# Designed miniproteins, single chains, continued (2), part 114

Each design is a single chain, and the fold is of that chain. pLDDT is the mean over its residues in the fold that is shown.

## One batch from the design tools (miniprotein)

Design m7962
Fold by ESMFold2-Fast:
Structure m7962 (fold): chain A 58 residues (1-58)
Amino acid sequence: MKEWLQKMLEKIKEAEKELSKTFGKKLAKDIGDGMIAIVKAVLIIEHKLTLKEVEELL
């Protein structure tokens, strides 16, 4: 799980960088922030983590 999360965060940062080329830095950041929020929600709902545990992983 932790290794999966680190890989997911890496992919989100790569996507944010790629999106910035097409949509500009602000929109790319907003999309990246949205993807991180979805990852946090998935960890809480699917993996039954607390908010504190999610913050420790991120």
Scores: mean pLDDT 77

Design m7963
Fold by ESMFold2-Fast:
Structure m7963 (fold): chain A 97 residues (1-97)
Amino acid sequence: MKELLEKIKEAFDARDWETVGEYLGQLVKTMRQRGEPPPSSFEDLLKRKAIELLGSRNIIEQIVAGLAITTLADHTLPLEEVLPKEVQEALRKGLAE
């Protein structure tokens, strides 16, 4: 989990939204397997990044903010069904790992 947290941080800082989607997919897969919410370290990171991106003029960044919030709120939510195709493809890659 520490490695995944660092990878998510690096992807957000690089503004590599496809990679963010893939790693959030891995986090969702882990939460679904455990039947538990994400650890507090992920909650703190995702809340902070969601706030930063929610005000963005870039629609993909706003969607990434939404993905971060929904990852925290409901680990059973089928995010892959409600997101745009590009974000869905990135999330599916993460979920497949």
Scores: mean pLDDT 71

Design m7964
Fold by ESMFold2-Fast:
Structure m7964 (fold): chain A 75 residues (1-75)
Amino acid sequence: ASAEEAREAAERLGRIALEVDGMSSRAADGIGTAVNIALSSGDRSALDVALAIARKHGAERAAALIEELARQWGL
């Protein structure tokens, strides 16, 4: 998968975290950045950071999407 696909997935996730889960822009950006790193590098530990941030904030929709992205990208 391309760096562009990783960026687009991270941006969509950040919007869901911000708009649906009601996270702050800073926290939503943190999730997006961690997911972009995870998908671009194949680094499960970066994905675990994103998932931990989502869970800490009760961001259920973002957490579910992070898990779906893990399955889709084989992480």
Scores: mean pLDDT 85

Design m7965
Fold by ESMFold2-Fast:
Structure m7965 (fold): chain A 91 residues (1-91)
Amino acid sequence: SMNVEKIKKLVEEAGKLTDPKEILKLIKEMEELAAKMSKEDLKKALEWLKEALKSPSLATQYTSYAVIASIYSIRKDDAEIVEMAREALES
């Protein structure tokens, strides 16, 4: 999926940044993408983001956490997505 690949690239890009304002801008872009993504693409993104939380980059960890939390908040109507996001954040 083009949207899943875009999220991966944005998280990787955020991991290279030190300016909190630039990181927040990328997080907002990923939040907007997540709101438009299909359930199948969101499930793929959540599995990848769960692995990104294990990155040695603190910026990558933080960005991944923020995006997962946003998916949780946006998709509260979808029990499966909510449980996947919760599991990722608790790992």
Scores: mean pLDDT 83

Design m7966
Fold by ESMFold2-Fast:
Structure m7966 (fold): chain A 71 residues (1-71)
Amino acid sequence: MKPTMEEIIDEVIEEGKRLLDEGVPVGVAFTEMMRRTYDRAKEAGLSDDERNRLLNRTADRFMEIADEYEA
């Protein structure tokens, strides 16, 4: 069954938080998260439009978290 966009976002964000907690630089963690989001969207068989919406929502969510680590 295809995961929902919300499930993919939550999973990728948790992975991003783990990378940040491990001391990975914000820019490196962001790049890795966006790559994983793209790969998950492709594996789930999302359309190009759905993938673009997922990437944008993931980026927005990550920026909210990254502010705490980029001080």
Scores: mean pLDDT 77

Design m7967
Fold by ESMFold2-Fast:
Structure m7967 (fold): chain A 116 residues (1-116)
Amino acid sequence: SPLQEASNALTDVMREQQARVAAGEITPEQAAEAILAAHPEAAAAWARELRRSLEAIGGITRELAEAFARARLYPFTGIIMAELGDEELLREVLAASSPTAQLVILFSYRATRAAA
């Protein structure tokens, strides 16, 4: 489906840009801009859906997070699933007011973890 194709393409772009940030080739802000430029509507829709879903269920468990990943409900699922043991990171992403801010937080965290 078009949504599934967009989700897959967005995941690939996320993975590519994340690797470039980890390698020190670009900043998290540049990575976020590249992803949003490629699929702005999908990124915005994902951010809204993720926030609404998590608010409705009063938080997440590992089991529910794994169910979201299996269902491929979110374009950023691969990256989120890698960090789903870190509830603080997820709270920071959800508190962010824009898709750009959410992506910057995620990429900054991944770059810091890669450097450590």
Scores: mean pLDDT 59

Design m7968
Fold by ESMFold2-Fast:
Structure m7968 (fold): chain A 92 residues (1-92)
Amino acid sequence: DADKLIESVYQDSLEQMQKYLAEGNEEMARSVAQQGAGSIGAIAAAYYGIEVGQQVEQETLQKLNDLLDNKGDELRQDALNRLLSSLQKLLS
């Protein structure tokens, strides 16, 4: 169930970020990335502990910022799959 919650938050964050980028508001897009990463980290912390949650938050924020730096051109399903693969590796 954690994976479904994380996936939902990640997709919502990507949609919000793309909306703000289309409006020319990069500052709000980065704010959404930070909030989304924080929410995903909190979900991971609740299920797997605070240290895992902090690592997941940092890695998610880095991935979302990388997508923003590329003007959203890389906002695709493979980016989500890479994030979920990283989470599986941390949990094993």
Scores: mean pLDDT 76

Design m7969
Fold by ESMFold2-Fast:
Structure m7969 (fold): chain A 74 residues (1-74)
Amino acid sequence: MEEERERREKEEKEREKEEENARARAEGGLYSALALGVSIEEATKKIVEAAEKEGNEVLKKKAEEVGEKLLKEE
């Protein structure tokens, strides 16, 4: 029966879109802050705080991942 498969595929596609949007938002916020002279650590902290206020766990996770990656590229 296709109902369970359709629901699973829809949920997976929705999660992928949410992750992509969260990543784009985290990267955009971090690069914008860096262009203004804000440190990677401070920029990441501010995006995480914004994500927590919104209840957006995906954005919080992506902001932490992008921030950590940028710090390691030094």
Scores: mean pLDDT 76

Design m7970
Fold by ESMFold2-Fast:
Structure m7970 (fold): chain A 84 residues (1-84)
Amino acid sequence: ELTPDQKATVLMIKSVLPTKEDKVSPEVLKEIKERADSLGIELPGLDPEKEATREEFTDIYLQILISAGLISEEEAEEIRKYLA
């Protein structure tokens, strides 16, 4: 089961990601970056001026959260399941 902070992260990602698109638009990436910045989460691998696949974005985001010590690798796997 996800913690409240992990659920908030999943809800943030889901709120800005299109429901059935293989790619994330630059506008959506910019919104995600702005939300992450407001939460103190850094997304240095995210380019808001180009498209990224949902998988690419999710991988970068989770790697940053692990590096920041906010989640474990096991918790990241649970978040991936909720985003799939």
Scores: mean pLDDT 61

Design m7971
Fold by ESMFold2-Fast:
Structure m7971 (fold): chain A 90 residues (1-90)
Amino acid sequence: SAMAARLAELAEGARRAVEAVVRAWEAVKADPSLAELLAESEETEIVLNSPSVEEVRRKAVELLRRAIEEALAAGELSEEEAEALLRGLE
């Protein structure tokens, strides 16, 4: 169904978002001056300065989970959309 396809796309989007943060962290490790350019907030800059890939992945999942929960509470996401995004974070 169209809804099942949309929910699958949201889960995949959440997975890609975590991987994008990991790639940004790898870029920052190669060139630390990129931290300010790639981080849109002080909190994301702290995540990008993590000491290991395991730590940046963990922090990225925590940050995205909080954003999903806040969007659900604000009525910006349906329960089904929030659940799909959270499944993507696994």
Scores: mean pLDDT 79

Design m7972
Fold by ESMFold2-Fast:
Structure m7972 (fold): chain A 99 residues (1-99)
Amino acid sequence: MVELVLPNGGVVTLEVVSTTATSVTVKVTWDASLVRSVVVTATNLNTGTIRSSAATSAAETTFTFTGFKAGDRVEVTGAAVGADGTVVISKPLVVTTTA
């Protein structure tokens, strides 16, 4: 789990909720009054493949990234855009797909 705190006081929580041999599922929760949009990026560290998904209208969104192989290392980062236009990027979360 990683928490992003924006200068306007908006909070975004990014959590890896499940991994399979071929997928990583990330749940993002935010304060919709202070956060305008969230982008989640999953990078396959074994292949260099980057996948991104964005949410703009739900205070909670689940993203499922697919196309991994068993034992792949995946780096997950979140970027949040505040209602005031500020951008904050999370610390990376590194997870491994199941064997």
Scores: mean pLDDT 78

Design m7973
Fold by ESMFold2-Fast:
Structure m7973 (fold): chain A 75 residues (1-75)
Amino acid sequence: KLKEYLERVSELIGRLQEAEKRGDKAEVTAIIKELQNLVEEALQDESLEYYPRVEVEQAANGKLLVYVYTEKKPK
């Protein structure tokens, strides 16, 4: 269900923030890849009308900004 995907996205974002605070660039990259894989999994889930869209931006101060949207799946 969509709620399970949103809970997993929230968990991964928490881990991403911890890795960033430690300066662990390899773990940050790995978690971003896990987030992308989770979004693709939700997109392939035929039971879902909506999916979590995740956007990651790097601010001018080097901090990562993560945005999560609940969007209707493309046809």
Scores: mean pLDDT 80

Design m7974
Fold by ESMFold2-Fast:
Structure m7974 (fold): chain A 120 residues (1-120)
Amino acid sequence: SKKEKAKKILKEVIELLEEDKKRVEEAYKKGEISEEEAEKFLNELDILKDGLNTLLKYADELSEDELLERAIDAVKDVIKANKEHTKRAKENNAEELAEFFEEATKKLEELLKELEKLKK
């Protein structure tokens, strides 16, 4: 069903956010970003992840169209945040972290296109 496909895409977005968190922790351990900046990135990523997990928890209570619209909006919010994270990584001269976020953004944009194709 379209609901099951949307849930699968949301889970893939959560996995990408978990990869972002691991890369932020790695950047901090390498001294590429400060502790304060690392905590800020991790907190922002956790907020996005919590929002997606909440949507997944209540997905079966929503209509197919409502779930698709909310999933599209949630993935757009993640893409926006990821682009802001890329900018901040560059401002901190964390070039490898910035490149990682840029690659993650491309994957997120592909997942967004899949969700949009499911919408009537």
Scores: mean pLDDT 90

Design m7975
Fold by ESMFold2-Fast:
Structure m7975 (fold): chain A 63 residues (1-63)
Amino acid sequence: MKKTTIKYTVKKGDTLESIAKELNISVLSVRSVLRDQGKSLEIKEGEVLTITKTETPYGDIYK
């Protein structure tokens, strides 16, 4: 499996759900990323999230 790292900069008015939708992952995955990076579940504009996706050869995405 290949790992792809994506960086997302939080925008004004973003929620956990909107970020999850843009990154095509679940809200639980966003919460896990925030926790692993020692960030609050209250996201702030300008925060950078580093998300690692594990891909199959066919581009499988964890949702």
Scores: mean pLDDT 69

Design m7976
Fold by ESMFold2-Fast:
Order: sequence, then structure tokens, then C-alpha cells
Structure m7976 (fold): chain A 77 residues (1-77)
Amino acid sequence: SLASEAAARLEAEHGEELEDIDRNGGEEAFKEFLAKVLGVPVETITRLIEEKHLDSVGIYLLYVEGVPLEEAQPAPL
């Protein structure tokens, strides 16, 4: 499935960093890692989790497929 392929790609590209976060970091460290990898603010990751109910793999899948993560931000007046 696309989600399984996204998870496998995330692990292949960043597996060592993910393992370090899993052993020494927490949920906050994992969110910061995703924000860094995707080039977005941590607030964007948090919003995608809260508003779209996506897990980290789901967020990474959107990024890999080129879906704009910025659509989670309200347009300026």
C-alpha cells in the first residue's frame, strides 16, 4: 500500500535518526524531526495531526506525493 511504501521510505532514508528519537526522544522530538525533514514549522505538523487526524506516516505520504502542507494555514487577509 502507499502508506506501507511511505513508511518503508521514511525508515530507509531516516531510519538511524528515527531509531535514536525512539530510544532517546519523545513525541515532541518526533514532531520536530518531521518538521525538519519536511521543511515546515512544528505547528504545521501539529495542525495536520489535530485537524486532519493524520499520523506521522500519513503526513510523510502527503509530502512524498507533493500535496501542499501549507493548505493547513489560513490565507492572509
Scores: mean pLDDT 66

Design m7977
Fold by ESMFold2-Fast:
Structure m7977 (fold): chain A 78 residues (1-78)
Amino acid sequence: MSPQQAQQLLQQGQQYIDQAKQALKAGDTAQAVDYLRQASDLYQQVLDGSDDPALLAQARANLAEAGALSEQAVAAGQ
């Protein structure tokens, strides 16, 4: 993909992460998990389609954050 497309996907993913954090603060763990899944799907598209080392590093870091938040959401929802 183009660097511009990768940056757009990273921005959309960050919006979902921000929404997930808001949902977690509100106690809406189901909504948080849904947002985190959407963010992870976008970051995975960057990993699969980009050859830019900086964008790949950002996508990996963002996926790690999404994973940690998903684990937190699942634990809180149990």
Scores: mean pLDDT 86

Design m7978
Fold by ESMFold2-Fast:
Structure m7978 (fold): chain A 75 residues (1-75)
Amino acid sequence: MKEAAEQLAKSLGLEIKEIREVEVDGHKVVLAKTSDGKYIAAAEVNGQVVGATADSEEEALKKVREKIEQLEKES
C-alpha cells in the first residue's frame, strides 16, 4: 500500500521524506510527509485507492477518512 502514496507524490511532483502506516477506522492508511512539508494519506477500500493531500497530518487523515466512508457507502 505504500506504493499508492508514492504514486500520488509522483503525480504531484512531490518528494517523500518520511512514510509510515497508520490505522483509520479499521483501514490501513499510508501517511507520507513530503519535502515541501505537505502530507499525503492513501488507503485501499474495496479494490479502490483513495488519497488526500493536506498541509497537516491531521487534515490529510481527516480527508482520507471521509473518502473511505464515501466509498464504503457507494460500494
Scores: mean pLDDT 75

Design m7979
Fold by ESMFold2-Fast:
Structure m7979 (fold): chain A 81 residues (1-81)
Amino acid sequence: MTPEEIERAIAFLREYLRARGLPVPSDEELKAIIDKAIEAGVLDAFLEALRLARDHPVLSPEEEAALEERVKRFLAEVAAK
């Protein structure tokens, strides 16, 4: 994964969080979140889901709630460490 891809990932995550009214971490905290996702091998799937939800807001309320909760839990895990 290139540094450019990581920066784009941070931008997508920040935009999604703001759109949902969730707390927006600092850029360093967002980088830590992305780094953890890379280590877990889930970054691409996570970002693809966020991008689809943003660009195609035709997801059911249940799908939106599930994605929001997933992002919120991910942020809470990073904040706890």
Scores: mean pLDDT 67

Design m7980
Fold by ESMFold2-Fast:
Structure m7980 (fold): chain A 98 residues (1-98)
Amino acid sequence: MSKEEWKKEAEDALNTARSLIDEARRLVDEAKQASGPEAKRLLREAGIVLTAAYIQASAALWFAEKAGDEKLVEEARRIMEEAHRIGQELDALDAKLK
């Protein structure tokens, strides 16, 4: 595979990861406005989407490193870090739902 092909794979994976991060944030925000079983369902859905986002960002990191594109490497790491922070917020919200 050429560096250009790896760069394209990294960009495609990053675009997917960003879309999934946006969806996870939307679900978490909806959960904050909900209560009881509905809030727990939304947080569960957010967790699934967030896991998918992390997987895509991890794939993007691997392709970006193969492409030698430091900017894409940095971007992939930032998305993974953001996914981790959203996950922490999700866990804190779930802990408040009794």
Scores: mean pLDDT 88

Design m7981
Fold by ESMFold2-Fast:
Structure m7981 (fold): chain A 90 residues (1-90)
Amino acid sequence: SAEQRALEELAERLAQVTAEELAKADLSEEDFRRIQALLREIGEAIAEKRYEEAARKAEELAELLARLGLERSAAAARELAEAFRRAAGK
């Protein structure tokens, strides 16, 4: 569907922006692993159309990214979370 493709495109943009900011960031191994785990879980939720869960995971990721000073990535994650909430009918 057009909605599914739009969500996949937003997720890809989030991954790209996050990779760019991570390349210049000095993060702990634990923080890096948590970011990678959340990105993977969001991708899995999109594939299974679990949009409410995807929204919660994207919000959790946005909070983590904001705490780490990755402001562009945090904004992209918040945008994705809002898109998931819309897709879930909320």
Scores: mean pLDDT 86

Design m7982
Fold by ESMFold2-Fast:
Structure m7982 (fold): chain A 60 residues (1-60)
Amino acid sequence: SDLAELSKVLQEIGEEMKKAGLSDEQIRSALAQLAATWHSEKLSPEEVKALGKEVIKALK
């Protein structure tokens, strides 16, 4: 399902964010925003992962 695909990608991004030293609050907020953007823009899993990496670069 679409939700299962999104869940997997967000889990992977969340792990990368934690390794980058982001706080649990920053990770939670970023993942929520990525999920909202995925739904509104109809992004692929690959596009969501790429966007997540840009968020990590911006928040570090």
Scores: mean pLDDT 79

Design m7983
Fold by ESMFold2-Fast:
Structure m7983 (fold): chain A 94 residues (1-94)
Amino acid sequence: KPASAEELEKVKETLETILEKYKAGEISLDEAFTLVGAALRELIEGLADDPAAVARLRALLTELRNAPREDREKAIEAVVEETIRLLEERIRKL
């Protein structure tokens, strides 16, 4: 089923919370990596009606998975920022 604006706002909040908890030292880098990847997979299912959004999310998920260990923190931050921008654009159109 297509994700509602409320569901997309909750995913945005989840991504912001993951990054905040990681920066506060409450979760590890590997935990943040796993949680961000899970959130992107959930979004791919929720945005299945939008092939362009799905393609962009799959590209971001691939970027996250292919990041070398030394770049993983930077990759998480970049993927979260781009995903939030995509969510804000989608919500604006609803």
Scores: mean pLDDT 83

Design m7984
Fold by ESMFold2-Fast:
Structure m7984 (fold): chain A 62 residues (1-62)
Amino acid sequence: GPPPSKEEIRQEVIRYTAEKLRKIGDFWQALLEKKWEEALALAKELGLSEEDIKKAIETAEK
């Protein structure tokens, strides 16, 4: 088919950005609620390393 239009690309970028921000929020909320398994799953989807996850947990426990 034809390549996506500039507007279609713009809408996909907005959707992608919104999804990423939502997952970041969900990750921090899971840490605050001590839902470690959910937080770890979200961190893996976001591409965070185990070291980044440990630093985030230390921050959330303050």
Scores: mean pLDDT 76

Design m7985
Fold by ESMFold2-Fast:
Structure m7985 (fold): chain A 82 residues (1-82)
Amino acid sequence: SGEELKADYELGLWLAKNTNPKNLLTMFQGQLDYAEKAGNIKALERLLAMVKGASTASPLKKELEELAKRIEEEIKRLREKA
């Protein structure tokens, strides 16, 4: 739901302010790999919200924005054809 994605965005923002930037990026990359292997679109959408939140406060903004784009592309790949 929109409320869950908002919570994930806010969590990402908080993590960026309270966690080592490189460790956070590595954690997000690991979550992406796991969700991709599982084909879990909901997990990818929630991860995307967290990564977008984190990108607003992280010194690794560019890397997080590139990661967000990769997650969006994977969501499109996993969805059924129209």
Scores: mean pLDDT 86

Design m7986
Fold by ESMFold2-Fast:
Structure m7986 (fold): chain A 70 residues (1-70)
Amino acid sequence: SMPPLSDAQIKKKEEEMKKLKEKGNKGDVDALLKLNAILGEMYKTADKKYHDKISQELVDTSKKLAALKK
């Protein structure tokens, strides 16, 4: 089994995701796809206390991707 991500690693990933989310809000589909991939990986590897937050951000990212295609 893979060890869970540390709080420091989570914080670093949150900073990366914040930048990708900003680009996605400007219509960058590639940034949203990368954000979705990072969130999916984090959901599998992060401590359970982060799951609700990661799950919510996955839903938000998927909604933004759907909106950009219609």
Scores: mean pLDDT 76

Design m7987
Fold by ESMFold2-Fast:
Structure m7987 (fold): chain A 96 residues (1-96)
Amino acid sequence: DALEKANKLVEEAAELLKKGEDLEKIAKLLVEALEYTVKAMGFETMKEFAKWLREEYAKQTNVSASTKKYVDWLIKVLEGDTSAAIDLVEAVKAVA
């Protein structure tokens, strides 16, 4: 089950975050978990999901600034932006 694999990777990333491990290493695990989540949603690749999300989101006219920011950030991660993935880990660490 792709979702079961994603959940296990998220749990591993959370343990590494508690141990004060390198944010880049944690981001890599979370990106891998996202890949399994995207496959569980029926998309062959993260880039395919990013394309679908971009096309669907472009049709929306009444979207909050916060929602737009998170969708734009997610698209960057899906397209392989390692810096966006690290920034996401830092944001999670700030609330954990």
Scores: mean pLDDT 75

Design m7988
Fold by ESMFold2-Fast:
Structure m7988 (fold): chain A 90 residues (1-90)
Amino acid sequence: SAEEFIKQGKEAEKKGDLLSAIYYYRFAQVVGSDRQQAEALINMAEVLEKLGYLEQAAEELLRAAELYEKLGDFERAEEARKRAEELLKK
């Protein structure tokens, strides 16, 4: 399930296995609900930022913002957009 993939991705991040984290978060994006996809996109952005892929991290955050907005979660959508803008300023 998407929840299991997100959990495995977080466990991989704790171990420093960023490639496995990317793999799990991508699967969560494919099989998850809109909310689970948004969560996986936020977690993916964190991994990409740690790897130095700031533009790609910003793109994932903007996709998450669109999903949060679709869900009516305007606070999380705005937070994701602001974080994306900060990454693009680096």
Scores: mean pLDDT 87

Design m7989
Fold by ESMFold2-Fast:
Structure m7989 (fold): chain A 86 residues (1-86)
Amino acid sequence: MLSDEELLERLQEAIEKAKKALELAKEGKISVEELEAVVREGEAVLNEAIEKIKNGEKMSDELIEAVMELGELAAELRRIIAEMKK
């Protein structure tokens, strides 16, 4: 099971990857398949954090902030994927 510190590191890595993918998507420099891969990777990390919340474990403010940021980025990337598929 990931420690809070390890989970925060994974969330931050996923956030940076999602931000890069969002930048590339706005520039038309990334494929739908690559965006879907980034979203799947980010959602895997989010699911780890969600399971921790479901188990009644208290999360630090930093972890909550990172989960919220990654969730917002994943939602925006999914919106862009949907638009690209039209």
Scores: mean pLDDT 81

Design m7990
Fold by ESMFold2-Fast:
Structure m7990 (fold): chain A 91 residues (1-91)
Amino acid sequence: KLKEIAQALADENFEEARKLTLEYVKEAVDAGKTVEQIKDDLAKAIFYAAFEKMLLKNYSEEEVFRLMQKGGEIIDEAVKYAEKLAAEKAA
């Protein structure tokens, strides 16, 4: 799951990365993961995707920064979604 998100980000398929991320968030909240754990897992996936671009594909700094920016936007949406799901589960 997280590897699929990292791969989609590395391929600049941001729509797929977003869909996989929201699916992962729902499954993770249902499994009892905290919002902090979910955020950490997603941040690691983004960093690994950026590292793979730099190391294996020799992409430009602008491409890496774009991945980090788009990944950050996806994490922000995922955290808000996780917070809503966690609140509903706690009620």
Scores: mean pLDDT 78

Design m7991
Fold by ESMFold2-Fast:
Structure m7991 (fold): chain A 65 residues (1-65)
Amino acid sequence: EKEENQKNVDKAIEAARQGNADEAAKYLSKVKGVGKTIAEAFKRAVEAGRVDDAILAAQSIKEAN
């Protein structure tokens, strides 16, 4: 579970770096404890060009899991 959560966060970060908001939100939504609301906020941040902020948030989620 923890290993799978880390893998999903890494995939979300990679998608965010590529500007793929849909893919980033998809992977982040698979992380335990993130939920749809956080994944939607992450998607909006990537769509708005706040990629660095989105990546920092995802890294914090990874450290918590």
Scores: mean pLDDT 78

Design m7992
Fold by ESMFold2-Fast:
Structure m7992 (fold): chain A 92 residues (1-92)
Amino acid sequence: MSEAEIESEALRKLREALYPIMKEVDEELAEKFKELVDEAAEAATVDPEKALELDEKAGEVFKEILEKASPEQLEKLKKAYAEVAAEMNAEL
């Protein structure tokens, strides 16, 4: 797979794990994150450069959500992120 395809799939998995918690923090930002990740996944096989740009934008939205999260929500987000990161690091 291309690097863009791998990154977009990783962000898709991350979005699926984080979306319910992100929606509790800020529904509008959660929807923006979902849209960017889904668009990146669609672009990955057709326009890898666009997919990477969309992935970067998704990261920026995620950062805004982290800044708005309560301590309890932040702990849930950290746990979900760590679980996805561990899964991705296990893939060679």
Scores: mean pLDDT 75

Design m7993
Fold by ESMFold2-Fast:
Structure m7993 (fold): chain A 86 residues (1-86)
Amino acid sequence: MEEELRRKAEELLEKFLRDYEGLKELAKELVKEGKIQLAIDGYRQAIGLAEKLLEEYGEYLSEEEKEKIRKLIEEAEKEIEELEKL
């Protein structure tokens, strides 16, 4: 049971990290097109998913993996703040 939850946590983290990199690229394109609110909404969704991953699977993640998630949340929050200034 624990091994299955750990595997699921690792798979969800890997997917989240890939999706977040894609979001960063998409957000840059959206900003260039003047679709700032869509870029902000994307980052807000990513923060929600990251917080949910920490809450539901944090006990199955290493401290390094949890730190990566926290740093991505901080990066996304900073991106939202910068976009809201536009």
Scores: mean pLDDT 85

Design m7994
Fold by ESMFold2-Fast:
Structure m7994 (fold): chain A 96 residues (1-96)
Amino acid sequence: SPLDAVIARLDRLFDDYLAEAEKLLQEMAEKGYSLKKIRDFARYLLNLLKADMERFVAELEAAGWPADDLARVRQHLEQRLAEFEKRIDELVEKLS
């Protein structure tokens, strides 16, 4: 279904975004950036992802997607966002 295709696409995008974020934060640590700067950058990346998520849902709503499908997309994005936040927090803790 179109919904299943969107969810699968979002999963791939989140996996790619998480991998790149982890790589960037590790490279910052290797270059001698302070933990404060690494945390600030991690928060910046999280805020960008949240903004992109909100825009994506708004675009689907504007395109006339059913409310039930929008709710499912939002729920899935919230789950992926929580996973991203947890993984980044675990990485920052490891770098401490």
Scores: mean pLDDT 86

Design m7995
Fold by ESMFold2-Fast:
Structure m7995 (fold): chain A 70 residues (1-70)
Amino acid sequence: TATLTLTIRASDLPRAVQIIVADPDTLSVEAVVDGDTTTITATFKDKQAAERTIERLKEAGVEILDYEIS
């Protein structure tokens, strides 16, 4: 399993969640909003699914402020 921790603009949260949950290898998603930003924690079956999800978010125009895959 792999965990993606992602910080984005809060305004992008609905789009980001749709993209993350659309991946068949997504196991869980949680989000915490803090003012103008949100931190999303998503768990995947493997690191490839997490990397693939980051690319999809970028292609969809989601501004990624910070991310980490562990």
Scores: mean pLDDT 88

